# Designed miniproteins, single chains, continued (2), part 12

Each design is a single chain, and the fold is of that chain. pLDDT is the mean over its residues in the fold that is shown.

## One batch from the design tools (miniprotein)

Design m4413
Fold by ESMFold2-Fast:
Structure m4413 (fold): chain A 71 residues (1-71)
Amino acid sequence: SAEEHLQRGNELEKQGKYEEAVEHYKRAIELDPENIKAYYNLSKVLEKLGKTDEAKEYFKKAGEIAEKRWA
């Protein structure tokens, strides 16, 4: 499930396995495109990897989903 991939990504992030965490967060987003937490956590890990532009894109998408909740 999306939550299982989100949790696995979180575990990998705690271990410093950032590239593996990215793959699990991306999978969580594929399974649940409205999973705001997966977008934020992916953005954070991408920033740790120096992928700043990609991190900004996922952070922006998280904001767009949050705005939609109040529409």
Scores: mean pLDDT 83

Design m4414
Fold by ESMFold2-Fast:
Structure m4414 (fold): chain A 55 residues (1-55)
Amino acid sequence: SMEELWKKADEEAAKAKEALAAGNFEEAREHLLEEARLTLEIMLLYLKKKEEEKK
């Protein structure tokens, strides 16, 4: 669901922040990339839902 994607994106952002605070830049990069991927998926789902609402 879209709610699960938002929750996962928030979790990845939090993990990235923790990794940055610890100086683990490579780990932070991986979490930031996953957050970006999840955010893109959410955006695509919103666009699809908007198209369906016109029916």
Scores: mean pLDDT 82

Design m4415
Fold by ESMFold2-Fast:
Structure m4415 (fold): chain A 97 residues (1-97)
Amino acid sequence: SMDELREIIDQALSAIQELDQVAEDARRLGNDKLADIMYAQSNMGRSDVAAARELAKAGNIEEATEIAREALRRLTHGLNYGQREVDAARAARLAAA
């Protein structure tokens, strides 16, 4: 349904914002490689959301929902990975201080 698609897209956009924050945190910690990976995943997520929205405009709600759901799964996985790496780096710096 359109309501389900909107909810998934809203969750994906929220995950994208959180990935951008993790990328900034990684960069501040001096992990430019992790920051670049997080930004790349965020940009891919934005592209997938745009594709889902275009499919929805064309009336292809089922395909739009599938793409949005897959994007959300990838974004959530990347966010969990990036957050874990940032948390570990912060803990290591605190222990070294």
Scores: mean pLDDT 90

Design m4416
Fold by ESMFold2-Fast:
Structure m4416 (fold): chain A 49 residues (1-49)
Amino acid sequence: TGRENAVELAREALETGDPETIARALSLATFVGSVEGIDLVGEATRKVS
């Protein structure tokens, strides 16, 4: 669930267009992705409308 939650939070943040919200969510996704060895930022970006 942590992986899916991080991707969805990053995707939602990217859709807001708010730099501060984006930075926070991408930092979380990057941290989770580094632990799991997965590009969660890339996954979130692909889900943006």
Scores: mean pLDDT 69

Design m4417
Fold by ESMFold2-Fast:
Structure m4417 (fold): chain A 83 residues (1-83)
Amino acid sequence: LREEALALARRADELAERGRELAEEGRYKEAAELYREAAELARRAAELLESLGTEEDRALAEGLRRSAEAAEKQAEALEKKAK
């Protein structure tokens, strides 16, 4: 479970990084899609960590939820630029 959550978190980071690169290239629609997927994976990882109930897992989950919110806001901003 924890290993699965950490794998999802790493995938979310990879997608957000790629999204940033695409946004820098002006590929706003594709970048927004990657940020949206990153937010979803980070949220799932946070849910799994919250289910474990330790202080460490809770702290990691809070960080992941903030990362998900940031990624979602980036996606919304990029979608407006794509239109």
Scores: mean pLDDT 85

Design m4418
Fold by ESMFold2-Fast:
Structure m4418 (fold): chain A 103 residues (1-103)
Amino acid sequence: APAVEALVAAQVQLYRIELIDKAEEQIKKLKEEASKKGWSQEELNEKIVKILSKVQKEIDKYEEEAAQQAASSEAKDVAALQQKADELSKKIREKTAEVSKKK
């Protein structure tokens, strides 16, 4: 059902935002450690790339699992599922605006 697909897409997007926010916290700690230990810019960048690569892999895995779950899901109330998808879309917009302002 299109409502189930919309809900899954919204869940994947919210997970992506949360995982990226967590990666930003790790990068902040990494920059602090780099400053304390006198790491080169190249060394710091290599560590950041490794964190981002792990994040991308986790997102890809979640997308695959979510797609499989959607294929097996029973939709009993299309209107309720659509409302939940719309609410998640609003939360995604708010989180995206939050993250963009914190750059």
Scores: mean pLDDT 72

Design m4419
Fold by ESMFold2-Fast:
Parts: structure tokens; sequence; C-alpha cells
Structure m4419 (fold): chain A 101 residues (1-101)
């Protein structure tokens, strides 16, 4: 569900932000959660409550991905962190637009 995807993105993002590591499992949570939440909004399947959760999940996913990129030791890890941050930003942006309608 969109809510489960949003919660997954938030948990992954918070973990990355708090631990300041590029943990692959938390990066995957942000990527999969943000993509799932964004897709549900794009397909018109998300409720207003789910869109609010997607906004929160995307926001923390973006912050967590950015923190992971900054703590990364290799270019590959930086790219994974950037991908997670961009996915979070996308989900946050789509949710914000949906909530303004």
Amino acid sequence: SAMEAAEKAKEGGLSLLENKTADPKDLDRVLEGSAGAGKAIDEGKATEEEAKKALEGGRYGAKGGTAAAKSAKTIEEVNRGIAAALAGIGAEFMAELALKK
C-alpha cells in the first residue's frame, strides 16, 4: 500500500540520518518506499492521508539519502545515496502537489 511504502521510506531515511552510514538495506528502503509511494500518487490510488505520509516519508528519505552520500567512502556509495535522495525528493514533490489539489 502507499502508506506502507511511505513508512518504509521514512524508516530507511531516519536510520540513514541518525546512523550517518550508507547502509544498503536502509538505502533500499528509501528507494523502494519512495518509488512505491510516488507511483501510488501518480496512479491516483493514494488517499489524502496516504499522500501526507508520502510527503513525510519522501522528506526523511531525501535527508537520509543525502546524509548517506556525504558519509560514503566510494563513488558507488555516493551514487546510491544520491539515488535515494532523489527518490525521496520526487515522492515529497508529488505528494505536495497532490495535497494542493
Scores: mean pLDDT 82

Design m4420
Fold by ESMFold2-Fast:
Structure m4420 (fold): chain A 66 residues (1-66)
Amino acid sequence: SRENALAAIELAKKHGVLSEEEGEELRRLVAAGDLEGARALLEELLARAKTDRRRTGLETLLALLS
């Protein structure tokens, strides 16, 4: 659900999976109903992820938006 996705984005920001800038952009896309844009952003971030923690968190967010 969108509400669950928004909550997960806030947790991802709190736990350092997303930066403040990344989390705010993703939140705006989800809140606007731009799920294609949100998924595209997550795919881009996932491709650049350097740690297992960040990859797992981003994959979880992507699954919630699928």
Scores: mean pLDDT 85

Design m4421
Fold by ESMFold2-Fast:
Structure m4421 (fold): chain A 66 residues (1-66)
Amino acid sequence: DKEAALQEELRAAWAAGDREKIAALIKEYNEWAKKEGDPEKLALLKEIADKLREIGDEFQAELDAR
């Protein structure tokens, strides 16, 4: 299952603290959901992706503020 595989990779990237990979996986997940044409999944994935991106951007901003 592509969804399960992407979710597993996302969890692994999150545990590793790989912000760039997290952002890339979120984009891939969202594009996949768009292709499936499920509006409920699209809305949920967008919400999750937006939250995860905010967290990633916040950590990157802290690093860049060196």
Scores: mean pLDDT 67

Design m4423
Fold by ESMFold2-Fast:
Structure m4423 (fold): chain A 63 residues (1-63)
Amino acid sequence: SDAERAAALARADAIAAAGVGEGRRLGMDPSGQLALAEAAVRHRDDQEAASAAGRAELKRYGG
């Protein structure tokens, strides 16, 4: 769908931006920059999912 394509492009842009920021700061080669950026985005996604699960659990006890 158009929404799925938009989400994929947004994720690619986020990975590229993270690679430029962190990998460049560390002096990594382009493949290392991409791998680090992908790991950073994955870690961010995991943290967001954990936070969302925590909020859902709190809402269950609060409502």
Scores: mean pLDDT 65

Design m4424
Fold by ESMFold2-Fast:
Structure m4424 (fold): chain A 102 residues (1-102)
Amino acid sequence: MKEQAIRELNEALSEIAEAIKALKEGDYDTAVEHFERAIEHARKALEYAKQSGAPDEAIKHLEEAIKHFEKARDYAKNGDYQKAIEEASKAGKHLAEAIELI
């Protein structure tokens, strides 16, 4: 429920940090794996948030975070470091906003 949503969001934030680290090291394949895990955790957080009756604004931030994670993953797959970092940063901001609202 609410506590489970927060746990999944914290795991998504951990995965984004590892993805950014991998990008900085030039390990795009590892970055893609971490972005895919971040997407899985964010989707679970979205399900728990909906089940717990989280505010619509929190739900919208989670949906935006997932969208930006998917873009970050796709840019990482193409070796586009700068765009992958930009999208990862946007996803992280949306996750942080969701955590504050849940």
Scores: mean pLDDT 87

Design m4425
Fold by ESMFold2-Fast:
Structure m4425 (fold): chain A 64 residues (1-64)
Amino acid sequence: SPENVVEQLLKAVESGVTPEQLEITAYLLYKRGVPKETLLKAAERIENPEYQEAILKGIEKADA
């Protein structure tokens, strides 16, 4: 579910994944059919600008 994806991404950040790993994860999730809006909601809820940027970069790479 979209809500579960957001929760899993927040948990990954809390567990210490790097921004680089989050970028790759966002890219793969988007390529596999997770809606852009779901990933953007996860980015909005993350308190760290580096992680927000990582999710946005992953989406950008998938759209290119």
Scores: mean pLDDT 85

Design m4426
Fold by ESMFold2-Fast:
Structure m4426 (fold): chain A 61 residues (1-61)
Amino acid sequence: GMAEEARRAALEGGASEEGAETVAELAKQGDFSGAGAAAWMAGKEGGNEEAQRRGLEIAAL
């Protein structure tokens, strides 16, 4: 479902397994904007612009 898609996008953006699980839980609750922001922040700590793009994809779910 959408939560699993959000988890996968977060992992592709460079989030840790724990970070991706947080993203999936937010998406499962219907908070796709929160899930996108969490994915963006997790990847940004690594200097990862890809994570910002993946966060926008999650927010659009």
Scores: mean pLDDT 70

Design m4427
Fold by ESMFold2-Fast:
Parts: structure tokens; sequence; C-alpha cells
Structure m4427 (fold): chain A 72 residues (1-72)
């Protein structure tokens, strides 16, 4: 429980930071990925532990893709 909440909180912080950076760079693709990841983390917090783990994993993958786009 606490571990999933920490992962979601960290993911939300990372997604917000990436979304802000994507806006500065005009990178729509990175911004859309960051917003989708935020939605997945929020849904994960309201879901069962098994579903939360699946949603958090997907959100974390989208964050990695968005980070790669803003670091290019």
Amino acid sequence: RAELERRAAEGLRRAARIAAEAVKQGNKKAFDLALEAQGLFVQGLASSPEEAERLLRRGEELIKEAEKLVEE
C-alpha cells in the first residue's frame, strides 16, 4: 500500500516536471505522454493493489518515453 502510494506520488512529480519542460520546448508529444502518465498514476491510487501496479508500471514507461523526448 505505502509503496504504491510513494511510487504514484513520485510519478506525479516527475510527470508534472516533464509536462512543464515539454511546454517550454513546444514538444506536444512529450506533453501528451506526461498528461497520460499523470492520469494513470491518479487512477492507480484509486485502484486495487494489482491494478495499481499495472497502471503505475504503464505510467512509468510513458514517463521514460517523455523524458527521452525532452532530452533530445
Scores: mean pLDDT 81

Design m4428
Fold by ESMFold2-Fast:
Structure m4428 (fold): chain A 59 residues (1-59)
Amino acid sequence: MAAEAEAILERTEAAAARLEAQGDAATAREILAATREAVDAGDLEAARALAEAAEDAAA
């Protein structure tokens, strides 16, 4: 994957791990799956927005 896609996935994985630690494993799985789908589709704008939403939810 391009370096930007890898960075987005790393951000989303970190946020998903935090959500799972907070007891929200279902949301963590959903956001991670959606981000991977966006990356696979080449929609890095959508993937970035999903990573930001995951970080906000985990905060």
Scores: mean pLDDT 80

Design m4429
Fold by ESMFold2-Fast:
Structure m4429 (fold): chain A 81 residues (1-81)
Amino acid sequence: MSVADKAKEAIEKLKEKLRERGDEEALRLFEELLARMKSDEEKLALSESALTALDAKAPHQSGDLTAFLRRVLAQLEANAA
C-alpha cells in the first residue's frame, strides 16, 4: 500500500473512533492538525500516534487524546512563529 492509502485508512479509523466516543473537541482538533500538515507521511504519523494514545491502557481519563492533540497543535504553532 502507498503512504497515502495508509494515511487515509488511519485518518478514517481515528475519525470513526472519535465519532463513536462523541468526542467532538478531539475530532475538531484532529481536523485542524490535518489541515496544517501538507504531506501524507505527516498525516499518517499523526493518525497512528493518536490511535496509539487512544488505545493506551494508561490511568488517564477523558481528555487524554484531546490533551495530546492540543499539545501537537501548540508545538506546530510555536514552530511557525
Scores: mean pLDDT 72

Design m4430
Fold by ESMFold2-Fast:
Structure m4430 (fold): chain A 67 residues (1-67)
Amino acid sequence: KAEEYVKKGEEAFKAGDYETAAKYYKKAIEIDPNNLKALKGLAEASLKLGDSATFLEALTRASEVVA
């Protein structure tokens, strides 16, 4: 379920494992593309990794969900 992957992403993010956090948030988005928590988590993890492309993608998708 999407919420399970969001939780795993949050645990990895707290541990400083931003690569693993991003992977779990991406899995959550694959299951639930409109999961704002996963989209925000992916954006934050991508910022920590310096991955501007994934950050912009996550922001764009989050914008589409809230519109």
Scores: mean pLDDT 81

Design m4431
Fold by ESMFold2-Fast:
Structure m4431 (fold): chain A 60 residues (1-60)
Amino acid sequence: MKEELEREIEFAMDVIKIAVALRAGDREEAIRLAEEGIERFKDDPEAVKIFREFLEEARA
């Protein structure tokens, strides 16, 4: 329960940080954050999919 909530908060914060970096035009930071998110959430297929989508957007 507590660990699940902390993990959801970490995911939300990572997504917000990536979105902010993309809006700022900081593609290098967005790529770094997305790659770190994939590694951190590698056991969660849905989270990995979302981070991969951000990674592709930042590289486009």
Scores: mean pLDDT 81

Design m4432
Fold by ESMFold2-Fast:
Structure m4432 (fold): chain A 55 residues (1-55)
Amino acid sequence: KSEEAAKAAEELRKKAKEILENPPELSEELSEEVGEGVADVVLGVAKLLEEIAKK
């Protein structure tokens, strides 16, 4: 029953990509914080997939 988890992971990845493709005109400081947030989401998704794979 990993379908919902896989779907959720894909949705998060899709949103992260969309943010990177459509970056608002922000100051360098704000742009850096957004980049770090996206990286955190990607790492979180990968970790979630690993945890689900164990079950």
Scores: mean pLDDT 64

Design m4433
Fold by ESMFold2-Fast:
Structure m4433 (fold): chain A 100 residues (1-100)
Amino acid sequence: MSEAERLLQEAWDAFVRGEYDKAIELAEEAVKLDPDNAAAWELLGRVYEMKGDFEKAAEAYKRAADIYEKQGDTVNAERWRQRAIEAYKKAGKEEEAEKL
């Protein structure tokens, strides 16, 4: 298991406990080590959404969707693109939602 995978597991544990700032810190370190880890971007999106930062949530979900698209995982790419669209709409960023 990589260092990035370990950080991501610790970030998920923090998220489940409602430790959102810790979850963000650990997940951000995970994406610094492995920027193509879609699961880490998914977690960042979820944590930002729980904190009400819908614009940052949308950006993280869009990054996860782009990674899945590049990997040929069209099902997960569409799922996370749709979550990014919904998050941009909650942020009042309708034009950004339309670009996805």
Scores: mean pLDDT 86

Design m4434
Fold by ESMFold2-Fast:
Structure m4434 (fold): chain A 66 residues (1-66)
Amino acid sequence: LVERAEEYVEKAKEALKEGKYDEAIKYADLAIDYASLAGERGEDPARAAELAREANRIAQEAREKQ
């Protein structure tokens, strides 16, 4: 789950960098979902929280730039 969250955070970053704001939001939302699930399951809660914060930041930035 953490690995999936990391994968989607990276995809969200790439989409944001390329100006693909809708894709960046979509990938960031997926990263948040996987990070939340990882935290609930006790899979590295600190890392899961960190990934969720980063994904939320990416989603906010993408929404502001649309």
Scores: mean pLDDT 82

Design m4435
Fold by ESMFold2-Fast:
Structure m4435 (fold): chain A 82 residues (1-82)
Amino acid sequence: PSYSLEEIREALEEHLRRFREALPSLSLEELEKLLEGERRLIEEIRALKEAGKLDPEEAELAIEAAEELARLLEEAIAEKKA
């Protein structure tokens, strides 16, 4: 059976929590590469959703998580450049 949306959400929340804890240890170069990766992932998920290859609700959860990750990366990059 398909994973419940709640199970997916919980897994994404745990991933985001661990990622936030790791951010201070990353270099500016690493942060910029990760940000580019997240932006590419968001576009790929959107394209797959539009093509009907992903469940719309699962795709939206994944996009929201990737956008939050990108936001955290943008903040960390800004702090290192300041």
Scores: mean pLDDT 79

Design m4436
Fold by ESMFold2-Fast:
Formats: C-alpha cells, structure tokens, sequence
Structure m4436 (fold): chain A 57 residues (1-57)
C-alpha cells in the first residue's frame, strides 16, 4: 500500500518515486508518522503542491 501510494504521488506530481518512498520511510521510522502523513510530508518537502498530493491519496 505504501509503495502504491508513492507511485500515485510520483505520477501526479512528476517527482521521483524512489526519493518520495525513501524520505517517507525515514519519516515513519524516525518520527512515527503514519504512511499517509509521511508521504504527504515527503512530497511537500520535495516541492509538490498540497492539492496534487491530496488528489493522489
């Protein structure tokens, strides 16, 4: 599910899938974020628009 959500975000935003996934996994491990919260934070940090991320999730 995490990898499928990351792929949807990558497709919606044009961001690199591997960068999104790696950063999201780091946020889950280090900060205890949920998969969706981690993916939102990762995509936004990499320069995605909030509306694009929300549509993908």
Amino acid sequence: SLVEMALKIAKATGLDYNEILELAVEYIREKGLSPEEALRKAALELGAKEEEVEKAL
Scores: mean pLDDT 83

Design m4437
Fold by ESMFold2-Fast:
Structure m4437 (fold): chain A 105 residues (1-105)
Amino acid sequence: SSNVQQSQQYRDQGIQYIQQGDYDTAIDYFQQAIDLDPNDSRSWNNLGQAYYHRGDYDRAIHYFQQAIDLDPNDSSSWGGLGRAYRHMGDDDTSQRYRDKARQLD
């Protein structure tokens, strides 16, 4: 659909802003991508990644979880959960998610 194509364009723009270190602008683009295509697990993963880089680990966890709910084989989002939980001091949960990411590779 046209919404799916527009969503992919917004995701690509968001990725460019991640590469520039402009995480706030990247978040705005990924949010627009999700608004148009909420079933694109990659946009949810990218949103989680952007919040992780901002140090907002609670929001990063929420968005990585949404990506995994859509695609349980997304090794990247399981890895993202592991990294976020490590920053929150939950080493046991971090290790479980890291092991899951490794199993999917």
Scores: mean pLDDT 91

Design m4438
Fold by ESMFold2-Fast:
Structure m4438 (fold): chain A 65 residues (1-65)
Amino acid sequence: MEEEIEKFKKVAEDILDNLERVVTPEQVERFRAFAEELLEKLKNGEITYQEAVDELVRRARELLA
């Protein structure tokens, strides 16, 4: 569980670092809030690591479309 939480945080920060270069600060802030919601769901066992990453990537793609 702790290993998956650390992996998720790393993936979210890598995406955020890339988004900060190409989208608005408001979009970055909304994405960070969304990533934090997914992290809490992952910690609570409401979603799997794969589901959390898939939702995170889907949201990032929506911002770049």
Scores: mean pLDDT 82

Design m4439
Fold by ESMFold2-Fast:
Structure m4439 (fold): chain A 60 residues (1-60)
Amino acid sequence: SEEAEKLGEQLAQAAIDAASKRTGGKLSKEEEEKAKKAAIEFAKEDLEGGKEALESFQSA
């Protein structure tokens, strides 16, 4: 539970950082909230997949 939430937050931040880099920091509040919500739910359902996704974000 706690690990899944923490992983979800890290995953959301990685996605937000990637989007920010592409747009020069133009991120909508709605996109940020949506990313966090989706990432946390994803991590809760698939902890292993969430960890793999985070590694993918950092590698490519």
Scores: mean pLDDT 74

Design m4440
Fold by ESMFold2-Fast:
Structure m4440 (fold): chain A 77 residues (1-77)
Amino acid sequence: RQAVELDPNFAEAWSNLGHALQNLRRYDEAAEAYRQAIELDPNAEPQTYTGLIFALDRLGREAEAEEVYQQFIQFLS
């Protein structure tokens, strides 16, 4: 694994954008914002992972939601 410059504050901004887009029912854009947050900080808060799972579920992208859920469970362990 290569070291990547991580910015938890910037990742949090993307997570907050995801929540705002989710409230507007723009689930595709919300999922993308949550994905950006996780890519910038894989140790992102649980809320970012659950937000992405929720957005993907709303889009009917259940296989992708399951993948994110498996990543989240590994993060909790």
Scores: mean pLDDT 78

Design m4442
Fold by ESMFold2-Fast:
Structure m4442 (fold): chain A 70 residues (1-70)
Amino acid sequence: MTEEEREIAEKVAEILVKYLGVDPETARKIADAVVRGKTVEEIVKELGIPESLANLAKSIALSLGYRPRR
């Protein structure tokens, strides 16, 4: 994980906690999974969260400059 990916993950987690009321530990796990390139389906299965929340977290990361492919 690069420093830039770590910064994006922290910002995604902060947004999920502050604006969506997501538990800090869960928000961190979602953000980390997104920046590590996990699919929405994998995140939903592993964390037991709604698909809409996983999609929103991925969209936030992309808007912050995250790029999942090289």
Scores: mean pLDDT 79

Design m4443
Fold by ESMFold2-Fast:
Parts: sequence; C-alpha cells; structure tokens
Structure m4443 (fold): chain A 55 residues (1-55)
Amino acid sequence: GAAARLEEGEREAALAVILAAEGRIDEAKQYVKRSRELGDDESAEAAERYIETHA
C-alpha cells in the first residue's frame, strides 16, 4: 500500500545518508533515486541536500 511504499522510500533515503557519511557517494545517489521512484520525493530531496552539504 501507499504507507508501506512511503516507509520503504524513507528507509532508502536513510541508507543514502549513511552511505554518504561513509564516503560512498555514487551508491548514496542510487538510493536517493530509488526513494524518488517509490514516491517519497521529500525524503529523497532531504537526503540529496545532506549529500551535497556533507559529502
């Protein structure tokens, strides 16, 4: 359902942040894209801004 998809998108965005913190920028960007594909544009954009600021 939509709730489960948003929850999965949030998880993918969280993984993007973790990967970016570890210096794995290319992998982090892949998880941002997946979060957007799941319909969680807000979490994806937050993760992308984190990557731009911290990595």
Scores: mean pLDDT 77

Design m4444
Fold by ESMFold2-Fast:
Structure m4444 (fold): chain A 70 residues (1-70)
Amino acid sequence: APRADELDVAGLSEEQLLEIVKAVNDGLKAGDPEKVREKVREILLKSGVDEETAERNAEAIAQVVADVNA
């Protein structure tokens, strides 16, 4: 089952990872996990991650944000 700790980040640069962390932090402050999902998916797609992996990872991160905000 997909979990945040099972994210495929091996192909990402440190800069791209920091962008994802920033998106998560911004989403937690805004209380909007949907925006986190969209932003993370966009970052992953721009970094060359395939659509299925990008969506899966974005959903996992957004779910963690939703759980923290609940």
Scores: mean pLDDT 71

Design m4445
Fold by ESMFold2-Fast:
Structure m4445 (fold): chain A 67 residues (1-67)
Amino acid sequence: SMALEQQIGELSREARELVEQGKYEEALELYKKALELAKTMSGATGLAAVHDVEEGLKEVEELLKKK
């Protein structure tokens, strides 16, 4: 759904802005919400959305480990 794709994109964008502000735990929360939505999508579009969100999530998790 285009509406789900837009919502996932908005959450990912907000998460990236939080990362730039050093608010890693808040960014992690938004990426987790985006991942939950992406997992409800089917087909190639859903797989692509999951992949993109998981990459952002992994980046934030690594930043949290480095402090």
Scores: mean pLDDT 82

Design m4446
Fold by ESMFold2-Fast:
Structure m4446 (fold): chain A 60 residues (1-60)
Amino acid sequence: SASEAAARESGIRLRAVALLLEGKSPEEIREELERLAAASGDERAKKVAEETFEKINALL
């Protein structure tokens, strides 16, 4: 459902922020987000992971 997709997308974004605050490297953040998105089986989640990483990387 749309609400389930939205929750998954929010989870990806929150995970990225958590990893950044933990001091994880850009490579580690990218790998974790890609793995999380792949596990969802959702093409939209993959795009959200990619866009989220781009935003995080811009802050480094």
Scores: mean pLDDT 80

Design m4447
Fold by ESMFold2-Fast:
Structure m4447 (fold): chain A 60 residues (1-60)
Amino acid sequence: SSTRQKVLSLIGRILRLIGEIYDLEQQLAKETDPSRIAALQARIAALRAELGVLMDQLRS
């Protein structure tokens, strides 16, 4: 694949992850159950880690 196509694909994946993280952060702000708070925090952390990997690929 061309470098341009790869970069555009990575940007699309990054934008989708940012949107999912935002939605989960909004859910977390309304959550009062400690177990569900922990689960949401873990999922947000995992998505932020994936975002970091994609951003590193974009910089490469």
Scores: mean pLDDT 87

Design m4448
Fold by ESMFold2-Fast:
Structure m4448 (fold): chain A 58 residues (1-58)
Amino acid sequence: ITEEQLELAKEIVRILLALGYSEEEAIEKAAELLMVLLGLSPEEAREAAELALKELKE
């Protein structure tokens, strides 16, 4: 995954968490959005969302 794609994933995860979604829900919804917006595979999208959440918690 590119740094640009990871940055987008982080913004999506931040927004979902701010809306009150759980960490698990934020990962699932972010992955779906990344598949639509960037054409990522389900595996790539989920990995991007999980990495984004991990980095946001640091």
Scores: mean pLDDT 84

Design m4449
Fold by ESMFold2-Fast:
Structure m4449 (fold): chain A 67 residues (1-67)
Amino acid sequence: KAEKVTVNIVDSDTKETVEALAEAIERAIKEAGYEVEVKLEGENLSEEAKEAVKKAQEIAEEGNKAL
């Protein structure tokens, strides 16, 4: 079973930060074989940041299925 890594998104994260994290998550799953879980810990993110979090969660879920 792959080593599990948890990524927490907090209120200070921006759309750009979350998008960069999504790229890093995809690489960690595909290149390093990590199983990645993305958690939204922030309650007051912008709508743009929330949309980026949703995409990051989808990337992690699809990548984990391929492991």
Scores: mean pLDDT 76

Design m4450
Fold by ESMFold2-Fast:
Structure m4450 (fold): chain A 59 residues (1-59)
Amino acid sequence: SKMEEAIEYAKEVILSHQDLSKEEAKELAAKRVASLFDLSEEEWKELLKQIEKLAEELL
């Protein structure tokens, strides 16, 4: 699904920038997803929760 692809892309961005702080990595992942994916407000809220979780778990 579009959400699954967006989450996978966000994870790839975070893993590619492990030298960034958790806050910087979250902001970068959100920005990169926004440039490639046209998400609804509800989908964005879910994505941001997933990005938060991924950054905490991977960084």
Scores: mean pLDDT 81

